# Designed miniproteins, single chains, continued (2): the designs that were tried, part 10

Each design is a single chain, and the fold is of that chain. pLDDT is the mean over its residues in the fold that is shown.

## One batch from the design tools (miniprotein)

Design m4318
Fold by ESMFold2-Fast:
Structure m4318 (fold): chain A 82 residues (1-82)
Amino acid sequence: SEENKQKIRNRLVQLGVPESLANDFAENVKYSFGLNDKQLERFVQIIEESKDLDDLAKKVIDLDQERGLLYAHAILSLKDGK
């Protein structure tokens, strides 16, 4: 939903991600990570509760048994503006 995208974008900016990169991530994360609606809702909860990008990367591993490490890598790449 648009509300979930806004929450993701706003929290990433608060965690130090540049606004343009945070917006791009929020728009594409459901499809790029292959999240279903339940996983997206859990991701929004995780991101809201995360204190920094390292904490977020650690917590996001639990979203998916096969792809969790790739999600963590993608989150850590946001620290480098990628």
Scores: mean pLDDT 83

Design m4319
Fold by ESMFold2-Fast:
Structure m4319 (fold): chain A 77 residues (1-77)
Amino acid sequence: MSGKWQLVAQQFGLAPNTTYTVTVALPGAAAGTPVRFVVTSSTATNEVETKVDAAETATATITTPSEESGLGAYAQV
């Protein structure tokens, strides 16, 4: 089935040049379900892909660009 990426979590006002560990819980998601964390500023977009683990969570480390950024977490649910 063509996966629709659904926004499952978001955060605004991330500090520039900062590394964050981000975790999203996805109850009922199968282990191995793709999750994408997207960090967006006015001039840059950085993406990190991971997968749901056996505890129905997805965790990744992200680093913001030189500008204040927003974070969106997307999953095929």
Scores: mean pLDDT 78

Design m4320
Fold by ESMFold2-Fast:
Structure m4320 (fold): chain A 83 residues (1-83)
Amino acid sequence: SLEEIIEKMKEAVKAGDVKKAVEYAKKALELFKKNKHSLSEINAALEAASQAYVLALEQGDVELAREALEIANEIAKLQLKLS
């Protein structure tokens, strides 16, 4: 579930595992694409992607930070399509 993925992202952030945090952000985006019915789900996925972005910046991994930001932008675009 999206809730489980957000929980795992928070665990990855706490452990300093930027690769896992970004991986879960991608999973959140994929689940959101399949379950396009709630603004609450969009907000949860954006939070997950933002956490991955912060973690990547803290570790100095510019490429992973860029990837997390791109995921957040894609989620925001899906929000516009629901409007």
Scores: mean pLDDT 76

Design m4321
Fold by ESMFold2-Fast:
Structure m4321 (fold): chain A 99 residues (1-99)
Amino acid sequence: DEEARIEALSKRYSIPKEKLREILEKYKIPLETLEEVLDELALFPLVYGVNRGDYNSPLVQKHLDRIREAAGEYPEAIVDLAKAMGLPQEDIDVIRKHL
C-alpha cells in the first residue's frame, strides 16, 4: 500500500508526507526508487564526516556514486530529497557538485 509506505518513510526520515507526495508527483519518481535514494542520502553525513569532509576521498566518491545509482533515471530528485531530509547545507552542496 503506497500510503502506508509514504507514512513509514515520513516517520523514518522526519519528512512531512505532503513533501514526499510533492516530490513523487514533481519528478514522477517511483516510490521504491525514492526510498533507495533516501536510504543512501541518510548515510551520507556519516560517510562525509568520517572522511573529514574530503570530497576527493575514494569512500566519499563511492558513496556519491551510490546515491546517483539509486536515483537511476531520476537524479533531479536527489537535491530536493536531501533538503527535505534536512541534510547540512555543506553535504547538499557536495551532492549537487557530484551530479
Scores: mean pLDDT 88

Design m4322
Fold by ESMFold2-Fast:
Structure m4322 (fold): chain A 81 residues (1-81)
Amino acid sequence: SVLDRFRIMLESYLSEARSKEEMLNALKAVLDIVSEQYPELTPLAEKVLEESEKYLKENPEAPIEELKKQIMEIADKEIAK
């Protein structure tokens, strides 16, 4: 499904990130790709970016792997709606 492609794309881009800034860049890159190729998913991608950005700001000391896991959990919750 298109939702499965979104999740796989997000996980792939996020896996390459080694810092909070790289994670934000990965989320923005996914939003850009989604807006071009799957415009119906733009609101979902925007909400995932918004919630993830908030989480990253509130948890500056959290390990990178924990931040990545939480971003994927945010995505999974938004997909389930």
Scores: mean pLDDT 86

Design m4323
Fold by ESMFold2-Fast:
Structure m4323 (fold): chain A 102 residues (1-102)
Amino acid sequence: ELEEAIRELAEKLGISMQQVEDGIDHLLKVNPRLSREQVEKIVLGSLVLALEEKGIELDYSKFSEEQLEAIERYKKFLEEVKNLPVSTSSEEIIELAIKYLE
């Protein structure tokens, strides 16, 4: 379900599915406490933000409620990370990712 949305958004950005899979594998390797589903939520949210930043129109009516919730949770996670002190450990950031991307 998340993979379908990721594929469509990656295509709109000119990113290959191989680049997406490589990114997922890298994130799983460096963040062993995160599940594949949590990493897919990060990737989905990142692609949405990249498209919005470029001014590319997204038809949100084509997204499922689960996909929209994943995007919203990722945006909330990023906003929380922005408010953290620069001294915040990677472990504390991972704890926030687990909390928001459950």
Scores: mean pLDDT 79

Design m4324
Fold by ESMFold2-Fast:
Structure m4324 (fold): chain A 83 residues (1-83)
Amino acid sequence: LKVFSFDIPADPEEAKGVLKLIKKIKEEDPDALVIAFLHVPEEEFEKVKKEALEAGADLVIRASEPEEVRAARVREALERARA
């Protein structure tokens, strides 16, 4: 199982670049697990989450969540993906 994690920055131009990378990775390896950490303002979270999921991200997490919560969600996704 290939696992990729991306930080999606608050800057819209940089965010577009990361979303294009996610889409390319999923086009080349549909079985890859892609995790996106969003560093966007609260008001942009749902919009960017939708864009990340549409690009092929399997899990979208608020970067502002505590590290232990983020780690637990990543482990859960890995467990499900490994069958």
Scores: mean pLDDT 81

Design m4325
Fold by ESMFold2-Fast:
Structure m4325 (fold): chain A 93 residues (1-93)
Amino acid sequence: SARAAAEEALAELKAAHPDPWRQEALDLLLKAVAGEMSAAEAAAALRALAAAEPDEARRLELLALATFVDAVGDAAAREEAEALIEKARELRR
């Protein structure tokens, strides 16, 4: 049920955010949740998107998503991902 709920929530987020960069990132997360790619593959792809992203807030958000995916079960890396998300929120003001 958690997997089905996550897939539904990510699909709804993808529909709500038509921005190409967000749709690409959310598609990678959907593929990881669906088991079409590993968490490590999804994290690597998100980092590649971040490296190509000229906007600092978007880059930090992509890095936070990559760190979160890679760090399932690692509390320290989860804290790093949360810090990157907060920094991205500040830059979007």
Scores: mean pLDDT 72

Design m4326
Fold by ESMFold2-Fast:
Structure m4326 (fold): chain A 79 residues (1-79)
Amino acid sequence: SQQAQRQQQINEAQSRANNAIVYYLDSRGIGSGSSKEEQDKLLKESKEHLERVARENQRLGDQLGEQARVSAEANRLTL
């Protein structure tokens, strides 16, 4: 249940991010009046950048979670 709730939150965050990107591109005239070649290039670059950031954030999140757990256990044992 908690895993399903976390997955739903991740899915909602990804959906909001995708909507924000589409809105941003539309506000810049991409998709509404830009050349198809320019639109395709910017969409590809934006997607690749976001995938890189998502992978890095997941890695850092995992590291911070582990560090926080170890620190909490160390503090508990010292007291």
Scores: mean pLDDT 63

Design m4327
Fold by ESMFold2-Fast:
Structure m4327 (fold): chain A 93 residues (1-93)
Amino acid sequence: SKKKEELKKQAEKAKELLPEIVEKAREMLEVKGASPLEVFEKVKEELSKVLPESVATTLALLITRLLMEGASPEEIVKKAKEELDKITKQEIE
């Protein structure tokens, strides 16, 4: 119970940060010419501040992949939130 509630609180904090993280990642990739690996590492670092490293890694891989595929920031945020909800639900069941 307590571990599930902690993860849920961490997930809600991460959701609030996702629009800013995705926009900074997009700017790094498209404006500053950063490599996909550099973008992945930065996104993972930011998410690891509020999420367990395994969850942060999963989301960072997803966000970096979707940016490389040319998805919109809004679509990336939506899919990242959906993945985070899925992870949170699996930890509850």
Scores: mean pLDDT 83

Design m4328
Fold by ESMFold2-Fast:
Structure m4328 (fold): chain A 82 residues (1-82)
Amino acid sequence: MSEEEVEKLAEELYDGIRGAAARGRFDQAIEMVKKFVEKVKSEEGYEAAKRAIDRALEDGSITPEQAEALRKAVEETYEKLK
């Protein structure tokens, strides 16, 4: 994927995380980060996913505990794809 495509998908992931958290469907947010990492399959995608999670934490859309769970899901999914 191009860098521009990765950043666009990361913005969609950020919006998805916020929406899922607002609905109380944190399980959906976890699946969204896993699907993002599985689709992009790159170090750039891994870093973009972590930035999307950090943005959601910084704007108050998710809690620190939720951010930790999402980062763990990103890391575990990325490690399985290596």
Scores: mean pLDDT 82

Design m4329
Fold by ESMFold2-Fast:
Formats: sequence, structure tokens, C-alpha cells
Structure m4329 (fold): chain A 84 residues (1-84)
Amino acid sequence: ATEAQLSELDELVAQLEGLVEEAKELSSNSTAPIVFELEILLGLANLQLGVAKSTGTVDGAFVDDLKSMLAKAKELLAELKSLS
């Protein structure tokens, strides 16, 4: 893994953490399932980041997968905001 690749993964995970934190602040009993799904996405992203840092190996699929997760998180947050 390059320093640039690890920095990009770190930034993507940080963006996802921000979206999850915003969702938690807006959470209610009716939106709890959406918040839970966002927390699962964050957990998976942190697991992938941890593997990349521990192994020193990052393939392009890791970056693309994290970008896909971030896009999904943005959709879920928008849905949560529409229900709040």
C-alpha cells in the first residue's frame, strides 16, 4: 500500500463516520433501523481499513468498495432526514 492510498481510505472512513454521527443525532425509535444499517456500514469500513493498515496491502477494490459504502450511507442519511 502507498501512503496516498492509506490517506484516501482514512479520509473516506472519516467522511462515513461523520454521516453516522449526524444520523445518530437525528435518531428516533422510527429511524433506528436506518441508523443501525449505517453503523454496520461504518463497522465494515473500519474492518477494511484495519486490514489494509495491518497487512500493508490495498487493492483498487478496497477504495471502490469504500466509495460505494459512502454513497449508500449518503442515501440512507437522506432517507432518515425525510422521515425525521
Scores: mean pLDDT 80

Design m4330
Fold by ESMFold2-Fast:
Structure m4330 (fold): chain A 74 residues (1-74)
Amino acid sequence: SAADQARFWAVLLEQGRAAGERLREMREAGASEEEIRAFVLEHADALRAALTAAGLPDQGEAARRWLEREVARS
């Protein structure tokens, strides 16, 4: 529904903004690629939890699995 899509984008924007800020801090601190990959996996878990809390558990689970696959490919 339109309401579900609005909740999905609100969660994505909130989580993406926080993750983007943390990634900038990590890169400025000289974080390794291994540390960046570990953070992306933590972000995947946080995104899943946030989407589940918003009433979108299937989208949360799908987003987590997608990010895990992307990290494995890199």
Scores: mean pLDDT 82

Design m4331
Fold by ESMFold2-Fast:
Structure m4331 (fold): chain A 72 residues (1-72)
Amino acid sequence: MPTPEQLMDRMAELERRAATISPKLAVKVGATRGLMEMLFYIAQRTGDPEVIAQAQQQAQQRIDEMEREIEE
């Protein structure tokens, strides 16, 4: 059960790694991070634990996909 903070820390790490590979990849990861921050902000404003949990699950899936792209 990663927290939103832990998921955002993983995104920051991926952004740093992407920057060492290519500027194009770094921009893609950075844009995804911005959208993820917005999703967590909206989810927290609902106050619904189910919505917050769904946002965390979607974020986890997207981080895993981006991590795989970076390993390529």
Scores: mean pLDDT 78

Design m4332
Fold by ESMFold2-Fast:
Structure m4332 (fold): chain A 76 residues (1-76)
Amino acid sequence: TQETLDLVRTELRIMFDIMKSQSLEAQLEAARNMGLHIKDIVPEEDHDKVIELAKELSKEYNVPQEVLDALIETIK
């Protein structure tokens, strides 16, 4: 639903902002945990929409490509 997508957008923004000060290892762990959370709460039909949202937000927050890839791979 739109409400679930809005929640995920908020959660991704908070996570990416916090991750800026963390090690790459911690960022990868956070990304995997977020991917599992998204997979649990978001219907499969909306997974592509969340992946596109994550790509857009990762550019805004300058998230390393490796971290974004870990998030996307976990959602798939």
Scores: mean pLDDT 85

Design m4333
Fold by ESMFold2-Fast:
Structure m4333 (fold): chain A 100 residues (1-100)
Amino acid sequence: YTEPPLDPEEVVRLVEEIMRRKGLSPEQIEAGVKAARAAAEGNFKEAMDILWELHEKDPEGAIEVANALAEAFDRLGAETQAGIFYIVAGVIKIDLERKK
């Protein structure tokens, strides 16, 4: 059994919906949409670069965006991708705790 390929537009739609429900800012939503599209297209390096750029400006927002990405991929059955974004959110959170 081969998993059906992810539709980048479906991933983007779901991530945007999750972020809007959480009340994220327009800048956070824009970053999340860009990262979602890159990840859905298999460009995980670009998705990570987007999240790290957001982390530099808004670490708390980066955690929320990474969690929204993880939730969207998990809901679409992409558990490996979801796991990667949960790990990223955890790493950013640990980095923040060390800087307290």
Scores: mean pLDDT 80

Design m4334
Fold by ESMFold2-Fast:
Structure m4334 (fold): chain A 74 residues (1-74)
Amino acid sequence: AEELSEKAIELANKALELAKKLEGRARLDAETTAGVAMIAAGVGKLTNDKELAERGVELGEEAIRLAETGEVRK
């Protein structure tokens, strides 16, 4: 659980760094998704919830995708 939570935080931080190159809604969507990934990772670590930590990793990967593509969420 902790290892997955650390991975999710690392992915979220990478997404936030990539999102600095974006503006407006695309940046907001990438940063918001990264923030949710960090929350899921933090709660998963505190509650020893592996499923929530895994969700944090998925959200972190999505945040990176949004930051790399500049796509806005529907």
Scores: mean pLDDT 79

Design m4335
Fold by ESMFold2-Fast:
Structure m4335 (fold): chain A 122 residues (1-122)
Amino acid sequence: ARELLRAGDYEAAIREEEKRLQENPNDAEALFRLAEALLRQGRYEEAAELYQRLVDALPEDSLERARALLNLGEALLRQGRYEEAIKYYSEALEIARKLGDEALEKRAERNLEKAKEKLREK
């Protein structure tokens, strides 16, 4: 079912993951999938709230937490919350560097510079 997710299926995916979260509010997989679907639909405030819950629930120096921080930053950036996006992108970058994930490090660096540029233009 998850491998078959398409743009038109996001509403069904949202309903499935919301049901999972009713049973376990800290289900990290359900939180990631729901937040991702909301982000793709442009529901940035709701996505940010779920990514924040993931950040709070995941181990401090984990790659999964670093990915949640990057997605939280993206949701905040889309809302014009540039200083907050910079904070979370910086935190994701530190984790990526500590764990040696070069792909995640490059993504965090690119997103951080974009957020800084947006803040300077504001």
Scores: mean pLDDT 82

Design m4336
Fold by ESMFold2-Fast:
Structure m4336 (fold): chain A 80 residues (1-80)
Amino acid sequence: APVLLALKEAYEESKKLRDEVEAKGNTLEDRIKFYEKQLELEKKVLEVAKREGYTEIAKMFEDSIKKIQEEIERLKKELE
């Protein structure tokens, strides 16, 4: 469906924003805050995708959420 393509494009733009934050050499604390905010946004999109039956988008966001959670935990360990 056309809506599915638009959601995929939104996900790709979100990923680009993450890559830009990393490229700018922000502090560990800034990166943690960014990923925590990104995690919240992706969880909201996942809830909508599951409710609307967009299984492909839901799987993409589930995978992304897991990776973001792993990165947050890694960065928090480096900060401690």
Scores: mean pLDDT 74

Design m4337
Fold by ESMFold2-Fast:
Structure m4337 (fold): chain A 99 residues (1-99)
Amino acid sequence: MVEELVEKLIEEGKKAGNEKLGEELARAAREGAEKLGIEDPLLLEAYAMVRVELEKEPVPLEELEKGVEEGEKEWESLTPSQKAMLEALKLYVEELKKK
């Protein structure tokens, strides 16, 4: 599962001419699986995207927490992909709180 997603992210990066982004996403996916125990491929891909984006363009923790709260209010109306992105953001916020 994790290896299949990692291979997919690397291959897609090469095909898009953005090999470095593919490698960064693959690294974030491996870390999410190993450190957080993420087993759902959709959640793991969402976590990789959220982590890489926020590492490149950091957002204040208070704004991220507000985003989580607003997303949770709309949970029942969210698509599966949007729910995965919200869960990924929640996991990333919890990791930022641990120092």
Scores: mean pLDDT 80

Design m4338
Fold by ESMFold2-Fast:
Structure m4338 (fold): chain A 108 residues (1-108)
Amino acid sequence: SALKEEAEKALAEGMEALEAGNYAEALLKFREAEELYSKVPELKAQYLFARTAVLLLESRYEEAKKTLEEFLKVVPEEVKEEWLKLLKKAAEIAGDKELVELIEKELA
């Protein structure tokens, strides 16, 4: 659907901005992805990824930890490593050492 295509584009643009060090753009794109994926309940992993990234970049650490724990229960194995590496980058930028350690444990 057009909504799913818009959500996927916003998420991809957020990931690209995060990798490039464009953190303000990453936050805006992840907020857009979070809003769009909130309307697509079958894509819960994408929603939780975008929500966790937003919360980390906003330094909302307690909420980010809770959404990360929910994300870990639903993330497909084939994308888990790639997406956790991106969330680790967001956590490092945010200065959330606890979440960095939690993600490193999942990647080991």
Scores: mean pLDDT 88

Design m4339
Fold by ESMFold2-Fast:
Structure m4339 (fold): chain A 62 residues (1-62)
Amino acid sequence: SMATIEAAKEELRRWTRENAEAVRADTRLGLEKVLEVLRKYGLPSSYLGDLLQTVADTLAEV
């Protein structure tokens, strides 16, 4: 549902703000978190690009 997708994106935005320096040093951490969130929220792999973009956009803001 849209509510589920927004909850997943908000978790990623919050996590990325808290872990921005670590993710900049090792981009694999960002990918691992996106995969974790996909599994946690039961989202199909087609959302991988959207969630990775959410991490990238959040990093650009901090």
Scores: mean pLDDT 87

Design m4340
Fold by ESMFold2-Fast:
Structure m4340 (fold): chain A 56 residues (1-56)
Amino acid sequence: GAAALAFENGVRLAEALGSADAVALVRESQPAFQSDDEALRAEALRRVLAALSEAA
């Protein structure tokens, strides 16, 4: 789904940008993306997107 794609692309983008904070956030969010809780996945996605936006 969208959360899994965001995780994969988020890691690649964060590494390309050299943002340690974004990489750390994506890694910390991985358990949430693996969760069956839709709300936890949505919140993790929002946080990752915000960090990537700040890094760009």
Scores: mean pLDDT 71

Design m4341
Fold by ESMFold2-Fast:
Structure m4341 (fold): chain A 70 residues (1-70)
Amino acid sequence: VEKLVEEAERHYEEARRAAAEGDGRAAFQHLTKALQLYKEAAEKAEEEGDLEMAKKLRERQIELWNEFFE
């Protein structure tokens, strides 16, 4: 889970940088990858019985969606 979250956060940071620089395509690609990795991390957390972590990761996914798309 932790490694997936770390990779997701890196892609989120790259998405924010790309958006700030006006590179909408790169921003979208990095955002999509971050959302996918958070979903995978949440699913893995559920398999490991960490339902609180899974809930937080799914909420994080929604937060990122709302930040970029309202």
Scores: mean pLDDT 79

Design m4342
Fold by ESMFold2-Fast:
Formats: C-alpha cells, structure tokens, sequence
Structure m4342 (fold): chain A 69 residues (1-69)
C-alpha cells in the first residue's frame, strides 16, 4: 500500500527501527483507512511506541501518499 510504504520509509529516515517503523506505519495506514485524519494517524503512531517527532513525519508522509491516489 502506498500509504504504508511512505509512512514506514519516513519513520526509518527519521531514526525509527525497522520494527517500530512497521508498527507505526500500520497504525497510520489503518487510521487513514477508517476515515481518520493526519492528526489521528499521528496519535495512533505515538500509541504504537513511536516518538512524537517521528510520528509527525510518518503521519504526514502516509497521509500525503493516501490522498494522492
């Protein structure tokens, strides 16, 4: 999924481990699929264990990829 790949890549670039980036990317993608916005996707990533700064980057990248379809 473009949203998942974008969010995961952003997390890794921002310093998250592969495992943490995968968890955050899933949280972001599932939130967006359920009709949540970027802010809700960010909060979901934080709850998955990602720091706020990394979660912002992941939610922004995931949302951008999701809405560009």
Amino acid sequence: TPSYEAAKKAGIKSGASDELAEKGAKAVTETLKKGGGTQEAKEAAIKSGVSEDIAIDMADAGSEAFYKS
Scores: mean pLDDT 83

Design m4343
Fold by ESMFold2-Fast:
Structure m4343 (fold): chain A 89 residues (1-89)
Amino acid sequence: MTLDELVNQAINLLKERMKKEKNEELIAAIKELIELLKQALKSKNPHVQQILRDVSLSIEKVLSIEDEEQLLNEIKALNRVLKQALKED
């Protein structure tokens, strides 16, 4: 699987999860994660690409969290990781 394919799969999973969600804070966090994934995918920096791969691979496991507060905290953590990687780009 290419990095583009992996990231697009992660974005699709996030979009489908967002359609089922009524919590506005969680929707906002998921939207931010989607935008950060799209931004990181445009980077040619190998370090950003590695972080992007690791984050994208974690999405299925994170989205399996049934506790909404725990899910929100994990999505916010992924947002922080991607923001930091992009800041170092």
Scores: mean pLDDT 87

Design m4344
Fold by ESMFold2-Fast:
Structure m4344 (fold): chain A 72 residues (1-72)
Amino acid sequence: KKLEEELEKIIEKLINGEMSVDEAAEEIQKLLLENLNDSEKILEMAEKITLKLIEILDKNPELAKKIREERL
């Protein structure tokens, strides 16, 4: 619950342009490493993150462009 709330805040900042894709990735990685010491829990959270990202990208096509630019 706490981890999901923190992830939502990071994604919200990314959408609003308050955070770069690289910064968001670092914050998400930090949250996972600090809160999840179990590989099974990490995989479960990865699934939830993936579903949320799909929903967000569907609503915000400009975010998909930003992600592509950051990975060039």
Scores: mean pLDDT 68

Design m4345
Fold by ESMFold2-Fast:
Structure m4345 (fold): chain A 89 residues (1-89)
Amino acid sequence: MAEAEELIARAERLVAEAEEALKKGDNKKAAELYLEAGRAAEEAGRLLGEDVGAEGARLAAEILAAEALGDEKKAAELKAEMEAKSAAL
């Protein structure tokens, strides 16, 4: 589906922009870009009927955003959630 392909391309661009923001020390912008990438990837996964992949993409993006912001507690909690969901599969 063209829409899912566009969302995947958007997510990839947003991740690249987030990595550049981290390199320049703009942790807030990096976190915002990672969350936008996660939302695009989640929507693409849902359009493709891959609900588990969609949830995984969202969690991965939230972990990266928390790490970018230095929120170690939130990052640890989100990683535990991802591991619990992975173990249930």
Scores: mean pLDDT 80

Design m4346
Fold by ESMFold2-Fast:
Structure m4346 (fold): chain A 64 residues (1-64)
Amino acid sequence: MSREQLVQQLEELKKQASQSPDKDTSDHLISVVDRVLSDPRVTDGALEETIRNLQSELAKLKKS
């Protein structure tokens, strides 16, 4: 996956997190996205790992 596609996935996950009724968890997930997108030293592999972790956390929010 290209870096542009990884950025697009993170922006989509940020949007999904912002729609959560749990503000504390939503704010935390949004801050993780903003932090990794603002750091140019973050590798594509680290962005992929962050996407997987965010997808897992969002899935937990839907089941809780």
Scores: mean pLDDT 78

Design m4347
Fold by ESMFold2-Fast:
Structure m4347 (fold): chain A 68 residues (1-68)
Amino acid sequence: MVEKLSENVVEIRGKIKGIRVAGNVVLVETEDKLYIIEGAGKLKVEVEGDVVTVTSEGEITSIEVIDL
């Protein structure tokens, strides 16, 4: 599940298999989905249990969900 909490914060819930961050893009892989989050600036990722919080320095510009 992915939820936009504000213009610069996105929350992803699920069994996390991997997280990759590259500048303004973050990839969050779960058991069944890949989430691609793009922001207008650098992205920060915080993990707490089955919850991943992605915070952008600017606005979140794109949220893409790919079924695996």
Scores: mean pLDDT 82

Design m4348
Fold by ESMFold2-Fast:
Structure m4348 (fold): chain A 61 residues (1-61)
Amino acid sequence: SLADEVRARLIREFQARSNELVKEGDKLKKETGDEQLAFDVLGDGLLDLGRRTQRELAEAL
């Protein structure tokens, strides 16, 4: 179904974007030496990405 296709696409996009957020967090940790800051930035990014993905899934009627 269209809904299944949209769900599969959004899951793939979520996985790709979450991987990029992890890489950005690793870079921030390396540049600043602040592990807590890097973890907080990653966490905030993942929460935002999750909320966005949930909204897009809900809109894909």
Scores: mean pLDDT 84

Design m4349
Fold by ESMFold2-Fast:
Structure m4349 (fold): chain A 62 residues (1-62)
Amino acid sequence: VEELRREAREEQRKFAEYTVKAIEYDKLAPIDPEAKTLAEQYRKLAGEEGKRMEELVKEINA
């Protein structure tokens, strides 16, 4: 089960990284239209990693 825990930790790191990027680009969105698009892309990526992490945690506890 260590393999699933390792994957969950890696997904957690990616989730955090994408979330931070989304917030940073959201702050630039009022002055940079490209930043708005990037913020939305990173928010989507964070959501996907978060969902995958939740699935892995459920498998670990199963």
Scores: mean pLDDT 79

Design m4350
Fold by ESMFold2-Fast:
Structure m4350 (fold): chain A 59 residues (1-59)
Amino acid sequence: SQQQHLQQQLEQSKKDIIDEMVKMGVDKKKAQKEVDDVTQGKKKPSKEVQQALDKVFPR
């Protein structure tokens, strides 16, 4: 499913995704918590998480 694929991408590239979110102006601690919450299924991915994913996994 798309959700499982997204969770795997977040888990494997967590550091890179957080770094991209910080470059976008997100606080590092906030980015870390948001990625953790999404990976654990507590939240749907935010726009910032989706944008960071698109930068880490460009087409």
Scores: mean pLDDT 76

Design m4351
Fold by ESMFold2-Fast:
Structure m4351 (fold): chain A 80 residues (1-80)
Amino acid sequence: MDEQIVEEAKNLREAVLELKKELEETPAEEISASLYAAARIMAVAARWQAERTKDKEVAEETLKAAEELLELLKRKKEEE
């Protein structure tokens, strides 16, 4: 179970980083309210998983990715 929790945190981290890269290249006006909500939910899910991961390195990297996505979403929303 613990190894599965770590793997899930890694998978969420990769998904969050990929989405963050896509959104950084996307003009604020092209980000729909639904896409914004979905991205925020993904970041919150990654943060939730990181807080429950016993692997400190994986937890810190996943939390950092989630926080960076949330910061990007806030900036994009303020631009539009």
Scores: mean pLDDT 80

Design m4352
Fold by ESMFold2-Fast:
Structure m4352 (fold): chain A 67 residues (1-67)
Amino acid sequence: SKEALEKAIELVKNGDFEKANEVILKEMTPEQQERLLQLLEEKARAHGAVLTPEDIIEALKEVLKQL
């Protein structure tokens, strides 16, 4: 749901990656999780396999826009 993605974004902004991952696994569908992983892999390739919190937030926002 949109609310689950918004919670995950807020947790990443606060540096709470463990809670963000828990929300993603429990609240997001397998299709949404797969799409998120694809976006993160694309970001990692562009940035030499190092992801910033900003890259993660952008990927989550892109999944949210597609809902």
Scores: mean pLDDT 77

